# Ledger of designs, part 30: designed miniproteins, single chains, continued (5)

Each design is a single chain, and the fold is of that chain. pLDDT is the mean over its residues in the fold that is shown.

## One batch from the design tools (miniprotein)

Design m17083
Fold by ESMFold2-Fast:
Order: structure tokens, then C-alpha cells, then sequence
Structure m17083 (fold): chain A 68 residues (1-68)
């Protein structure tokens, strides 16, 4: 799965995408502790305007969601 071009996303769009990733991780059976860790880090990256870190975390979330 390709990560969207989030470099052009607004802060609100990034936060929405973080919630979508968290939900996809939960549906894939990722442990709640891991989901909460990544969600917090994604939100922190948005608040710090760290798009590179957000992309890294989003890629990690997508990878975890592929685990059955």
C-alpha cells in the first residue's frame, strides 16, 4: 500500500489520517498498547510540524496493519 502524499496535507488532514491508521491497526489485530504508542507519536509529529517523522510512523503503522 502506498502512503498518500501527506507533505501537502493540512494539520487537520494529518490528524484524520492518524485516526484512520489507528483504526486500521485495531482491525488488523495490532495490540492496543502499540496502536496507542503510534497514535500518540503521529499526533506529536503533527504538532511539531515534523512531516518526515509522520511519514516514518505512518509507514510503520501500515506495515503493522499488514500483519495478520
Amino acid sequence: MKIPNIEKYSKEELLLYADILAQEMREAGVPEEEVERLRRQLIEAVNNNDIEKFKELAEEAVRLAKER
Scores: mean pLDDT 78

Design m17084
Fold by ESMFold2-Fast:
Structure m17084 (fold): chain A 93 residues (1-93)
Amino acid sequence: MKRLRVEVDVKNSKLSPEQLAEEVRRILEEAGLTVKEMRVEKLSDDEYRITVDAELPEGMDPEEAIRRIAEGLVEFAKKHGAEVRLSVTVEEE
C-alpha cells in the first residue's frame, strides 16, 4: 500500500486550528484516504500548516487521490475566503 504525506498551508482563514484540522481530515476522507496522523503548526497569526500522514487504499491511483484533495481544498478556499497551498509526497511501502 502507498502512504501520502499531505501538507496544507492555509492563510487568511477565520477558522480555529481545530476547525482547520477537521476540515482537512474531512477533505482527505472524502477523497478516499484513511487519516493516520495529523499535526497542526502555527506559522504566523494568519497562517497554519496542517501535516497529514494518510493511507491510500489498494488499487487507488495516487494522482486521482491528489486531484480529489485539490478539488476539496479549492471548495474550502472559496467557502472560507482562504488562501490554500497543497504539497503531497507519495511514500511507497
Scores: mean pLDDT 83

Design m17085
Fold by ESMFold2-Fast:
Structure m17085 (fold): chain A 60 residues (1-60)
Amino acid sequence: SGVAEDVKRLLEEWKKVKTPEERERYRQRALDFADRVAQLVKEAKKNSKSTKEFNELLLS
């Protein structure tokens, strides 16, 4: 579940893509992964900011 590890694996798979079938499978996986990562990053940034503000409120 590490994003950095997933990126490394995608780069390795891209280098191995030789056939149209492999290209299409890679493309679909890359698109799904990119969308998921974008959503997770957006949520993580929002949640991190909210959590810091909430902790400050509790400690003040």
Scores: mean pLDDT 69

Design m17086
Fold by ESMFold2-Fast:
Structure m17086 (fold): chain A 59 residues (1-59)
Amino acid sequence: MSEEELREKIERARAGAEALAPVDPAAAQRMLGLVDEAEKALREGNLEEAERLIREAGQ
């Protein structure tokens, strides 16, 4: 997965978590935590870890 594709998936995951927050705040918080870790991994150049974390957030 390219860095651009990962950024797009991270943005979508963040939006999904924000939309989930008023319905399931616990699930939203878990998803946001994974999204934040994925953004950190992407900033550090660890594309494999960022992809793994985003995949986990989507579960």
Scores: mean pLDDT 80

Design m17087
Fold by ESMFold2-Fast:
Structure m17087 (fold): chain A 77 residues (1-77)
Amino acid sequence: AEEHIKKALEYVEKAGVLAVLKGEKALPLIQEAAKHLKQGDLESAIKKLEEALKLTKDPEIKKLIEEALRHVKEAMK
């Protein structure tokens, strides 16, 4: 579980860096997802990542958010 949360955070942080560089509108949602992951609120993290994925236009940032979602869902098992 902790290893999956760590991986999810790595993907969310990479998505956040790219979102800053590309002016992506999903940036605040990506930042909120990172905060929820650090607090162990996996359900809220999933909600924020799914909202971020819907707003994201950049395919590379989308892939990073999708990988983060996969790892958070694995941590909930």
Scores: mean pLDDT 84

Design m17088
Fold by ESMFold2-Fast:
Structure m17088 (fold): chain A 66 residues (1-66)
Amino acid sequence: GPLEELERRLEELEREVVRLITQGRPAEAVKLWEERMRELIEEFPEFREELEKMRDISLASLRKLE
């Protein structure tokens, strides 16, 4: 269902973000996270509140690496 598809896409996004961080590219990781989370919030409006919370918590952590 929509939740399983969202969870799969979030797991893939997290792997891409981690890959960029391990390559020494934290600014690109922040941009990717912001852009993809915006897209996911638009595609899955039923999960908007949880996605916005996840976006903000992760951005606070990622920005410390810049």
Scores: mean pLDDT 82

Design m17089
Fold by ESMFold2-Fast:
Structure m17089 (fold): chain A 79 residues (1-79)
Amino acid sequence: STALFNQAVDAAKAGQEAFKAGDLETAAAHYSEAARLFEELGDRRSAADALLNLAKVYEQQGKLEEAAELRARAEELRA
């Protein structure tokens, strides 16, 4: 669906803007939504990219173990 793809892209952009603004909670919510939508679309590469961006947010929050789990999931999607 083009509409679902546009929603995923918009979520990823919103996550990036929130991250630049230092709003880590909002960034995490948007990147999480983007990853979910890209996975639903079967776009494994974009889903992996969204999960890697979410991992960076978690690293900034000090959630290192959760970030590592997201990185592992992203690598699996890219395989």
Scores: mean pLDDT 91

Design m17090
Fold by ESMFold2-Fast:
Structure m17090 (fold): chain A 90 residues (1-90)
Amino acid sequence: ELEKLKEEIKKLLDEIADILGISKEEKEAAYKTVEELVKEMKIDELEAYKLVKEHLKALVEILKEKDTNVLLSKKEEYEEIRKKMLEAQE
């Protein structure tokens, strides 16, 4: 279960990197940032990875969207998920 979530997160990060033209080095830094973020969350590791996955999934949807109205809606979802992740660190 945990390994499946990590692979799904890695695929989402790879997709974001492809869209943004990010280097292999920056991609590896992003993977490490996710691991550190999960460690800083004071919740169950599995729950933390699920939150990170939803956050990255929302970001991918934003990056792929070309309609401004839909983009604004997806941005709101992204910010809500990010707020939950920040609250988990407290």
Scores: mean pLDDT 73

Design m17091
Fold by ESMFold2-Fast:
Structure m17091 (fold): chain A 58 residues (1-58)
Amino acid sequence: MKIARAKAPVPRSSPEELALRPGDRVEILEKVDDKWYRARNLETGEEGLVPAEVLEEE
């Protein structure tokens, strides 16, 4: 299980994306490519795609 924190706000612009607030902890489920992860927000329980650049690994 790989945990990361959001270092920037991410608004959800499509249904596939995960909305994040700064400091939210996410579980990385899958590395889709060098730009995107599939993750679960541990605060909300929602899953979606998140930009790799906004995540700081724990």
Scores: mean pLDDT 78

Design m17092
Fold by ESMFold2-Fast:
Structure m17092 (fold): chain A 65 residues (1-65)
Amino acid sequence: MDERQRQLQNAIDAAKAGNYAAAGAGAAELSREGLMPEEQGRRAVEAAQKGDAAAASAILEEALK
């Protein structure tokens, strides 16, 4: 839905901008709200913590599909 897509896009944009703290927080929140599988959210958080923008973005984009 619009809110889910907006939250996902914000996390993707943060990751691409190098704001890994915001990207990780966004992924964790989406997972907690049930808007993204918990395993997928965990992987996105780990990628963001490692500073891997490409991996974090790809994981979040998979959730957008």
Scores: mean pLDDT 78

Design m17093
Fold by ESMFold2-Fast:
Structure m17093 (fold): chain A 85 residues (1-85)
Amino acid sequence: SHMAEEEEKKKKEADELISKARDAATAQLKERAAMQGLSEKEVAERLAQLDKLFDGFRDEMYKNMKTNQSKYDKLIRIAKTWAKG
């Protein structure tokens, strides 16, 4: 019970950090795209690539959450940096 609650807490923290990091990265991408005069199609393509990148990052965090604490901590640190914008 206690171990399952700790895992759920870590997963929630990871999900919240990834959500914030994605929002920050999306805002930054849209700002840069506007400055560069990118088309709506080019913006959509870059956003799709960003989504794929964050999905992969989340999967890697989930994979390492139980199996590699050191790598998990490193990924959390990276996500916190991105979330700050």
Scores: mean pLDDT 81

Design m17094
Fold by ESMFold2-Fast:
Structure m17094 (fold): chain A 100 residues (1-100)
Amino acid sequence: SKEELLKLLEENVEKLRELAEEKARELGFSPEQIEAVEKAIEEVKEIALKLIEGEISPDEALRQAMEIARRLIAELPEASGLATAMAAMVQEIADLYKES
């Protein structure tokens, strides 16, 4: 259901923020690098919201999420794990949306 997808999105975004905070601390990210990661998380959250609301297709949501992940990896290679987790979140929501 839409309500279950919204709850899953909220839970996954919180997990991404926790992972980002851990990696920022472990790898000594600068304020600018932290801002880049936070911006990417917000962008994939917006994509997932548009998918849940039926504003974009699952394929388009995944395409946009992959573009954000590639941009983050190119800008900050140390965040590749975070970028992969972001893309995986959108993929999970897209797969569940198809079942709904």
Scores: mean pLDDT 86

Design m17095
Fold by ESMFold2-Fast:
Structure m17095 (fold): chain A 57 residues (1-57)
Amino acid sequence: TWETLRRQGDRAFAAGDYATAARLYGQAILEGLRAGTLSPEQLDALLRRQREAEERA
């Protein structure tokens, strides 16, 4: 699920692996949108996390 991908991204981010975190957050967004289970608030939060990871990569 997209939540599993987000949790993996969060772990990568905490470990300083920002490139992996950015990819995982991107995959979480795509999976959540595909499944139709992602709220606007959840999408916005994931987009912010992905951007932060990309900026630190």
Scores: mean pLDDT 86

Design m17096
Fold by ESMFold2-Fast:
Structure m17096 (fold): chain A 87 residues (1-87)
Amino acid sequence: KEEEIKKLKIEAGEEFRRFAQLVDSPEADAHLQRAIDLLIEAGKLEGKVEEYQKLAERLRNATPEQRAAMGLKFGVEAEKLKKELEK
């Protein structure tokens, strides 16, 4: 259902935002992993698991700077989805 996909993407974006705020912290890796897991879960509902798995591989191999930039981008997208979900 579209609502379930939006909720998973919102949660992933929130975890990416926390990761971006905690850059250079051991806790940052945990938030990145949760964000990736949530994206793959959304991908299962969208039928795009392979695309999100490849994105996860790129994120794991990315530099800290690239990861932070992607985290901020997903955080902004999550805020837009939240406003849409509010009706």
Scores: mean pLDDT 73

Design m17097
Fold by ESMFold2-Fast:
Structure m17097 (fold): chain A 59 residues (1-59)
Amino acid sequence: MSLEELLEAVRRHTEERLAKNKDLSEELKQQLVDFEVKLVKEAYEKGDKETIDAAVANL
C-alpha cells in the first residue's frame, strides 16, 4: 500500500466512524480526521512500522 492509499483509507475510515456521532460538530469532525491522518503520515515518515501496522489493522 502506498502512503497516499494509506492516508486515503485512514481518512475514509475515520470519517465513517465519526459520522455516527451526532454530538460532534462538522468542524470538530474535520479536525479529528485531519489529526489522525497527520499522525499516520508522521509515523510513516519516521519509519514507525508498529504504528503503521496498527493503522492498517484498524481499517
Scores: mean pLDDT 79

Design m17098
Fold by ESMFold2-Fast:
Structure m17098 (fold): chain A 59 residues (1-59)
Amino acid sequence: MEKVIEKAEETARILARKGFSEEEIVKAARLIARELGADEETIEKAEEAARKTWEEEKA
């Protein structure tokens, strides 16, 4: 679900700017995806999107 990935990216960006770790941000993305009823494939995509967003904000 595109909306799930988008929300995970937004949350990751906010948390990265607040100084949260990659591990915490990826965990938050997984929780958000699960709350929104995403399947396992979409949860994995949300985790990957969150990790990529953290790397971009950290760079």
Scores: mean pLDDT 80

Design m17099
Fold by ESMFold2-Fast:
Structure m17099 (fold): chain A 78 residues (1-78)
Amino acid sequence: MDEASELAERAAEISSKTPGPDAKKGSELARQAALHARNGDLDGAVKLAEQAARYSRKAGNDEGSELAERAARLAREG
């Protein structure tokens, strides 16, 4: 649970360093995923983290996308 939240926060941080609307949306969604994971809403965290990964990928931010995918995986396991 905490690890999923931490990975989602890291995805948000990395996406925030990439310019453009897709990267900003990815960062926003990753932060929301982290909040949902901390509150125990794992289903919400999975969906938001998956969306964050898609936006980061569209922005060319492979590292942010990978971190968001890892956050989604941990939220599914927890």
Scores: mean pLDDT 81

Design m17100
Fold by ESMFold2-Fast:
Structure m17100 (fold): chain A 66 residues (1-66)
Amino acid sequence: SLTPEEVKVLSAIALAGRPLTVDELAKLTGLSKSTVQRAVDRLEARGLVRRIKEGDKVLYELAVPP
């Protein structure tokens, strides 16, 4: 099962409908950036979220379409 933090982060990504940075996810969820980073790392390891690099930015989106 997903942790509460993983559920919050995954829900925020799904509702946004666009790739989000860790900073944006922290603002949307109310979690610290370090907590968000751990959550996205675990979600990526589970194949639920995909990491994207755009220039100097790292963003996260759903790995599979809803």
Scores: mean pLDDT 85

Design m17101
Fold by ESMFold2-Fast:
Structure m17101 (fold): chain A 73 residues (1-73)
Amino acid sequence: MEKIEEVERLVEEAGEALRAGDFEKARELLLRARELALEYLREQGVPEEELEELRRRMEALIDGLVAKAKEAA
């Protein structure tokens, strides 16, 4: 299985968790998707400095998304 397909599956599961109100599970799934996406980008030759920047941005986006979903519930 391609890593991108696994990332897509984790994001879909996170969406289901958000709809169910399981914000903790959604966050965990999105963090797993982030790690797989970063591994994929490393395999494509993205420098570690850029991967660290993306990691931080993705974490902020995930935390923001979960917080917004909680406010909307």
Scores: mean pLDDT 80

Design m17102
Fold by ESMFold2-Fast:
Structure m17102 (fold): chain A 59 residues (1-59)
Amino acid sequence: HHHVREFSEEELREAFYKGVLILADKLGDEETKKRVEENKDNIEELSRIAHELSDKLAA
């Protein structure tokens, strides 16, 4: 084995989830934190939330 990290997708998903959650927490966005928690296994929704948080940082 070792030709591909079979858990790489899960590790990236977990890291992404944690990153989005931390970002929402730092921004004090309780509503977004709740959406992140409710959509932990939905990477498409987490990506949308990350985009929204990125826009808030840019503002």
Scores: mean pLDDT 73

Design m17103
Fold by ESMFold2-Fast:
Structure m17103 (fold): chain A 98 residues (1-98)
Amino acid sequence: DRERVLREAEASMGILELAVWLRIAKTNPEALAEEREAVARAAERAVRAAKESGDAELVEAVAELLEELARAVEESDPELARRLRELAREAREEAERL
């Protein structure tokens, strides 16, 4: 099914985007504080794509990356960390229903 393959690809791209932000957060957390909305939008897109894929493993992978990213930005941007943890929690709840 082409649509299924495309949704799995979108979820994988979301995971890669979050991994890039995580690398930036670990190397320059101050720069990430200025990109709060970009990071939050990337997280929201990744969660949506993973949920739309119907793949519990992809949803869990996104949740784990969001929790790791939240820990990396907690000191520089606690509001972003809070938003990321909420998205991770929503993703995990969805994975349990898959």
Scores: mean pLDDT 83

Design m17104
Fold by ESMFold2-Fast:
Structure m17104 (fold): chain A 64 residues (1-64)
Amino acid sequence: MEELLKKVEEEARKWLDEHPVSELTDEQIEALAKELKEKYGTDLPISDLKNYLYTLAVRKEAER
């Protein structure tokens, strides 16, 4: 699939599988957001990407 957001979500979900939400730090989320922004060339601000990642982590925790 060609959708940047889907690729970002897949990468983030893999990372979150290794890092439970209870162990997440803001620094780790920010580092991941910067890496995903560079890797996929998204024009989303780091702050928006961090917020998206936090939302995804909360949803993933609710699934467990």
Scores: mean pLDDT 72

Design m17105
Fold by ESMFold2-Fast:
Structure m17105 (fold): chain A 86 residues (1-86)
Amino acid sequence: SSYEYAKKIIVDELKRLADEAEKLGHTEVSQAFKRAAEAVEKVDPEDIETLRKISKLVRKAYQALRDGNFEEALKLAKEIEEVAKK
């Protein structure tokens, strides 16, 4: 379904955030994004409200990494995991 595809895009974005954090030398942040991706993979693809909230946090996470704000990136990764777990 289109919803399953939307969830896959979010998971792929979280995996890219993990890879980017690792390349920048922030292994703890990278591991947090990997845990967030695993949690999102378990979300019902029809839970649009949860996926929409996660998508907004992913956007903020990209901005945090771009700004070099690794404390905020770590916080956002943990928040994404918690939102996905409910």
Scores: mean pLDDT 87

Design m17106
Fold by ESMFold2-Fast:
Structure m17106 (fold): chain A 55 residues (1-55)
Amino acid sequence: SLEDELARARRELEELTRRLEEAVRNKAPDSEITRIGREVAELGHRILELEDELR
């Protein structure tokens, strides 16, 4: 269901945000930080789309 997809996307966003913070703290390569940041942005956009569809 859309509700299940939204719940999953929100959990994935929380995990990716945590990984991004960890990568920055541990001074990971810029390419890795950029990649994770893009994944966070993509998930954020998907969450907005799912929230709009559930209205």
Scores: mean pLDDT 86

Design m17107
Fold by ESMFold2-Fast:
Structure m17107 (fold): chain A 65 residues (1-65)
Amino acid sequence: SATRAAGDLLRVIGAQLDGLLKEVRIEDGTLYVTLRHRSKESEEIARIAERAAKELGLKAVVYYE
């Protein structure tokens, strides 16, 4: 649902407060997420982002520094 996808996107954006997220943007039907390092916590944020993108009909691309 749109409400669930919105909640998931807010969780991804909120990951900036935990020092996990460097950047998030939407461009040409793709959700781009850059995470600061690869960990179990950042992999969970990546899964949430991919789930939100799928619900919104977007492609997801996740990067790790």
Scores: mean pLDDT 83

Design m17108
Fold by ESMFold2-Fast:
Order: sequence, then structure tokens, then C-alpha cells
Structure m17108 (fold): chain A 75 residues (1-75)
Amino acid sequence: SLVEEAEKLIEEAEEAIKKGDVEKAEKLLTEASKLVDELKQEAEENPEKKEELLKKVEELEKRLEELSKKIAEAK
């Protein structure tokens, strides 16, 4: 699942920040952002799952925004 993969990458990025590996966190954030964009496209192409996928996208985008702020503060 793209949702599960994106959540895993966000969790790994959060761990990388805790360990001081800002470069790894940036890479994981970029990869997770790409998966979230793919989920948005999937939601538009799948009306049956659109509401469910958009809700997951909203949750993931909030986590990505928070993670992005932590990375910016670490630079």
C-alpha cells in the first residue's frame, strides 16, 4: 500500500532526525512526498476510494509538514 509505505518513510525520517542524520531525513521526506503525490493521483482516478484516500493524504501531509519544519530547524 502506498499509504503504508509513505507512513513507514515518515517514521524512518523522524528516527533519522533523532539520530542527527538530517541528510537521510531529507531524502526520506522527498520519497514520502512523492508517494503522497501518487496517492493524490490515485484518489482522482479511483472515485470508489477517493474520500478514504484523500483523508489519508491529509493525515500524511500534516506529518510531512511537521517533519519538514524539524529538518529546517536542524540546518
Scores: mean pLDDT 82

Design m17109
Fold by ESMFold2-Fast:
Structure m17109 (fold): chain A 74 residues (1-74)
Amino acid sequence: SSRDRGIELLGRGLEHLRQGDYEKAIRDFEEAARLFRDDPGLQSRALRELSRAYEAAGRREEAERYRRLAEQAR
């Protein structure tokens, strides 16, 4: 299901983030957020991790945008 795929991508993104592969983490979290569009809790989680990955990558404007979207999704 799209939910199961989203959970796989969330897990892979978290692993990439842990390893410092920020751009790979961003791609995985973006796809997870899309797959979770009908699940506000999971979408909020994916958007929050996406914000964190953008912050770690030094991309402050994107980090702030996704932080706000995460708050709205829950």
Scores: mean pLDDT 88

Design m17110
Fold by ESMFold2-Fast:
Structure m17110 (fold): chain A 70 residues (1-70)
Amino acid sequence: MYEQAASEAYKKLVEAGVPPNDAAKIVGEVILDPTEETIEKQAKKIEEKYGKEVAEKAKKVLEELAKKLK
C-alpha cells in the first residue's frame, strides 16, 4: 500500500517539475513524518528552488500521500 502511494507521489512530483533526486528525498521525508508541518516545510523548499506553481502542485501531491499514510 505505502510503496504504491510513494511511487505515485514520486512520479507526480517529477511530472510537476521536481528533479528525481529531490523528489525521492521529499517523498522519503513525508513518509517518515506525514505531518502538515513537514509538508509545508518541503513545499517552501520547492518554491524557493523551482517556483510557486511547482510548489503548489507538489504540496497537493504530498497532502494526498500523507492522507494515505494515516
Scores: mean pLDDT 81

Design m17112
Fold by ESMFold2-Fast:
Structure m17112 (fold): chain A 92 residues (1-92)
Amino acid sequence: SKAEELLKKAEEELDKAWQAIRNGDYETAIKELQELKKLVEEFEKASGIDTSALKRAVENAIKAAKEKDFLGAEIYLALATMQLALVKRELS
């Protein structure tokens, strides 16, 4: 389905953001997280599933990355990972 395709792309962007943060590449992390946010918004529209907590975690990760806050970015990426897993369970 369209929702399943969007979730797969969101997982890929989240993995890329994790790698970028761990490599100290905050510019790339911000781009990947902004794409992730767009995919999550499109997923919510396609599925009707509430993604408010996921979107908040992604927005906070973007803010941490802009501040070059490594620890903050890791915390919010972990929260986004957990929220994405919960969203996948609701789709099933």
Scores: mean pLDDT 89

Design m17113
Fold by ESMFold2-Fast:
Structure m17113 (fold): chain A 79 residues (1-79)
Amino acid sequence: AVPQEVLERRERILTAISSGAQSVEEVAALAGVSKSTALGFLKGIASGVGLRQYEKDTGVKIADADREALVARAKQLLA
């Protein structure tokens, strides 16, 4: 099982992206995680794997429009 702290951390990162963070460093600061943690999860989101794993681990369904926006934003933040 995935630890609850890891799931809460992922939710904070997703919230930071949705709040208009402009860089990986800003995502990390807003989510209260290390830059390496934010970078790892953002790479996962950009590949599509991170959001699918998040849905599986939490049971939360992400709307298609929100998923597309998060993937696009993660790719922009990593560019």
Scores: mean pLDDT 77

Design m17114
Fold by ESMFold2-Fast:
Structure m17114 (fold): chain A 56 residues (1-56)
Amino acid sequence: MELEEEIKKLEEEIDKLHARYRTLLQQGAPQEEVDRLRAEIDSLIEKLNELIEKKK
């Protein structure tokens, strides 16, 4: 089912970005880069929530 595959891919992408976010924090990356990545993660989480809601 395409919706389930899309949800799973989005969850995997969010997990990868979370791992990158932790790495950037550990490396003392510029705040601008950290903030940009956080905004991207938040956007994907919102999209994930919309897909989950459509499944109900």
Scores: mean pLDDT 81

Design m17115
Fold by ESMFold2-Fast:
Structure m17115 (fold): chain A 87 residues (1-87)
Amino acid sequence: GALARLLGRLAVELGKAGRALEAGELAIEAADLAIRTKDAEAARLALEAAREALRAAGDDKEALLKAWAGALAAIGALIEAGDFSPV
């Protein structure tokens, strides 16, 4: 869905801007919506956002946990959408 893709794109940009915690939180939301709408593009954006959040988090435990949760949710969303190339 359009909202899932919008949240995914926003999360990627937040991660690139170094806003790791917010990027991770939005990646989780984007992945959850991608599962509900079976939107593989939104799931891929959520995974990209989680990767950017992991890069930006450094040693921030809360940001790392959110980014990791987002990555796992995005992988689940890709599987649910029938996209078996999540890497």
Scores: mean pLDDT 83

Design m17116
Fold by ESMFold2-Fast:
Structure m17116 (fold): chain A 65 residues (1-65)
Amino acid sequence: MSSEEAGEAGRRAGLAGDAVAAAVGAWEMKQHGLGSEELARKAVEAGRAGDAEAAAEYVWKAAQA
């Protein structure tokens, strides 16, 4: 999947407050050795706070190469 496609999918998921956004963020966090649960939690928290853009940013940053 291209970085553009991954970023688009992540942004859409984040705006929807979808569990997919949290899953993608968690997976990328694990790749960086920072703890996937922390990124997933932050993405979900941002979505719950009504900050869908922040949630999408977590997923977007993870998807960028």
Scores: mean pLDDT 54

Design m17117
Fold by ESMFold2-Fast:
Structure m17117 (fold): chain A 58 residues (1-58)
Amino acid sequence: AEVILKVAKKYSGLSEEEAEKIVEAYKNKDEETIKKIAEKHGISEEQAKSLAKAIIEA
């Protein structure tokens, strides 16, 4: 939980809840959810996927 928040803050300013949603979407190959969160924060889908990967690897 704390690690997820720290990684999200470092990469895109996402909330902990949004970081968790991106991670779940990435694991489930749910590109629509990744795209929606990316659009809300003004980041690309590729950046959102990179953030999810970074959180998983942290």
Scores: mean pLDDT 71

Design m17118
Fold by ESMFold2-Fast:
Structure m17118 (fold): chain A 65 residues (1-65)
Amino acid sequence: SEKIAKLEKELEEKRKEWREKAREAAAPLIENPATPEEAEEVTLKEVDKANEAVEPLHKELVKLR
């Protein structure tokens, strides 16, 4: 339970960090959707980074559940 709680906390903190980064990267798209393709590429890149960063934690959490 302690190990699961620790991994869930790390996963949640990582998600918060990457949400902030994705929001910053997507800010031009939200404010000015005239450049959607370029802004979308940046946003997807941040989402991919977030997924890669949490994947090991997610896999460990799944094994423990």
Scores: mean pLDDT 69

Design m17119
Fold by ESMFold2-Fast:
Structure m17119 (fold): chain A 86 residues (1-86)
Amino acid sequence: SAVEAAKKAVEYAREAKRYIEKAREHLKNGDYEGAIKYAEEAIRYAQKAIEEAKKSYPDIADGIIKLAEEYIREAQEIKEEALKKQ
């Protein structure tokens, strides 16, 4: 249902943000392998959030998709920084 899709989209977006925070922590501590791993998890969850958002209500979908795309950008930046410092 659209309600279940909206709930899943929000849950996946929250997971993406949590993994971004973990990736940043690992990057700051010099664990570049961990930073890359958690950044990739953040991208995966953000992509799942977009997929579920597209199955939900249009007005809600647009906001979640925009947020998830922002999380993908942040995670990619963390991953690129970690790769440069290996």
Scores: mean pLDDT 89

Design m17120
Fold by ESMFold2-Fast:
Structure m17120 (fold): chain A 55 residues (1-55)
Amino acid sequence: GPAARRARLEAAEREARRLLEAGLSPQEVFDRLVAAGYSPEEAQRAIVRAVIELS
């Protein structure tokens, strides 16, 4: 449902933020999120949101 989708995307964003703060490139973060089972669209959205929050 919508709540589960939001929780999933927030988890992806938190993971993207952690990986970016650890010094991984956006491409490396994308590859890791896709390997973890997120779709390419979910991974891209998570990275964009994480970058905005870190700015």
Scores: mean pLDDT 85

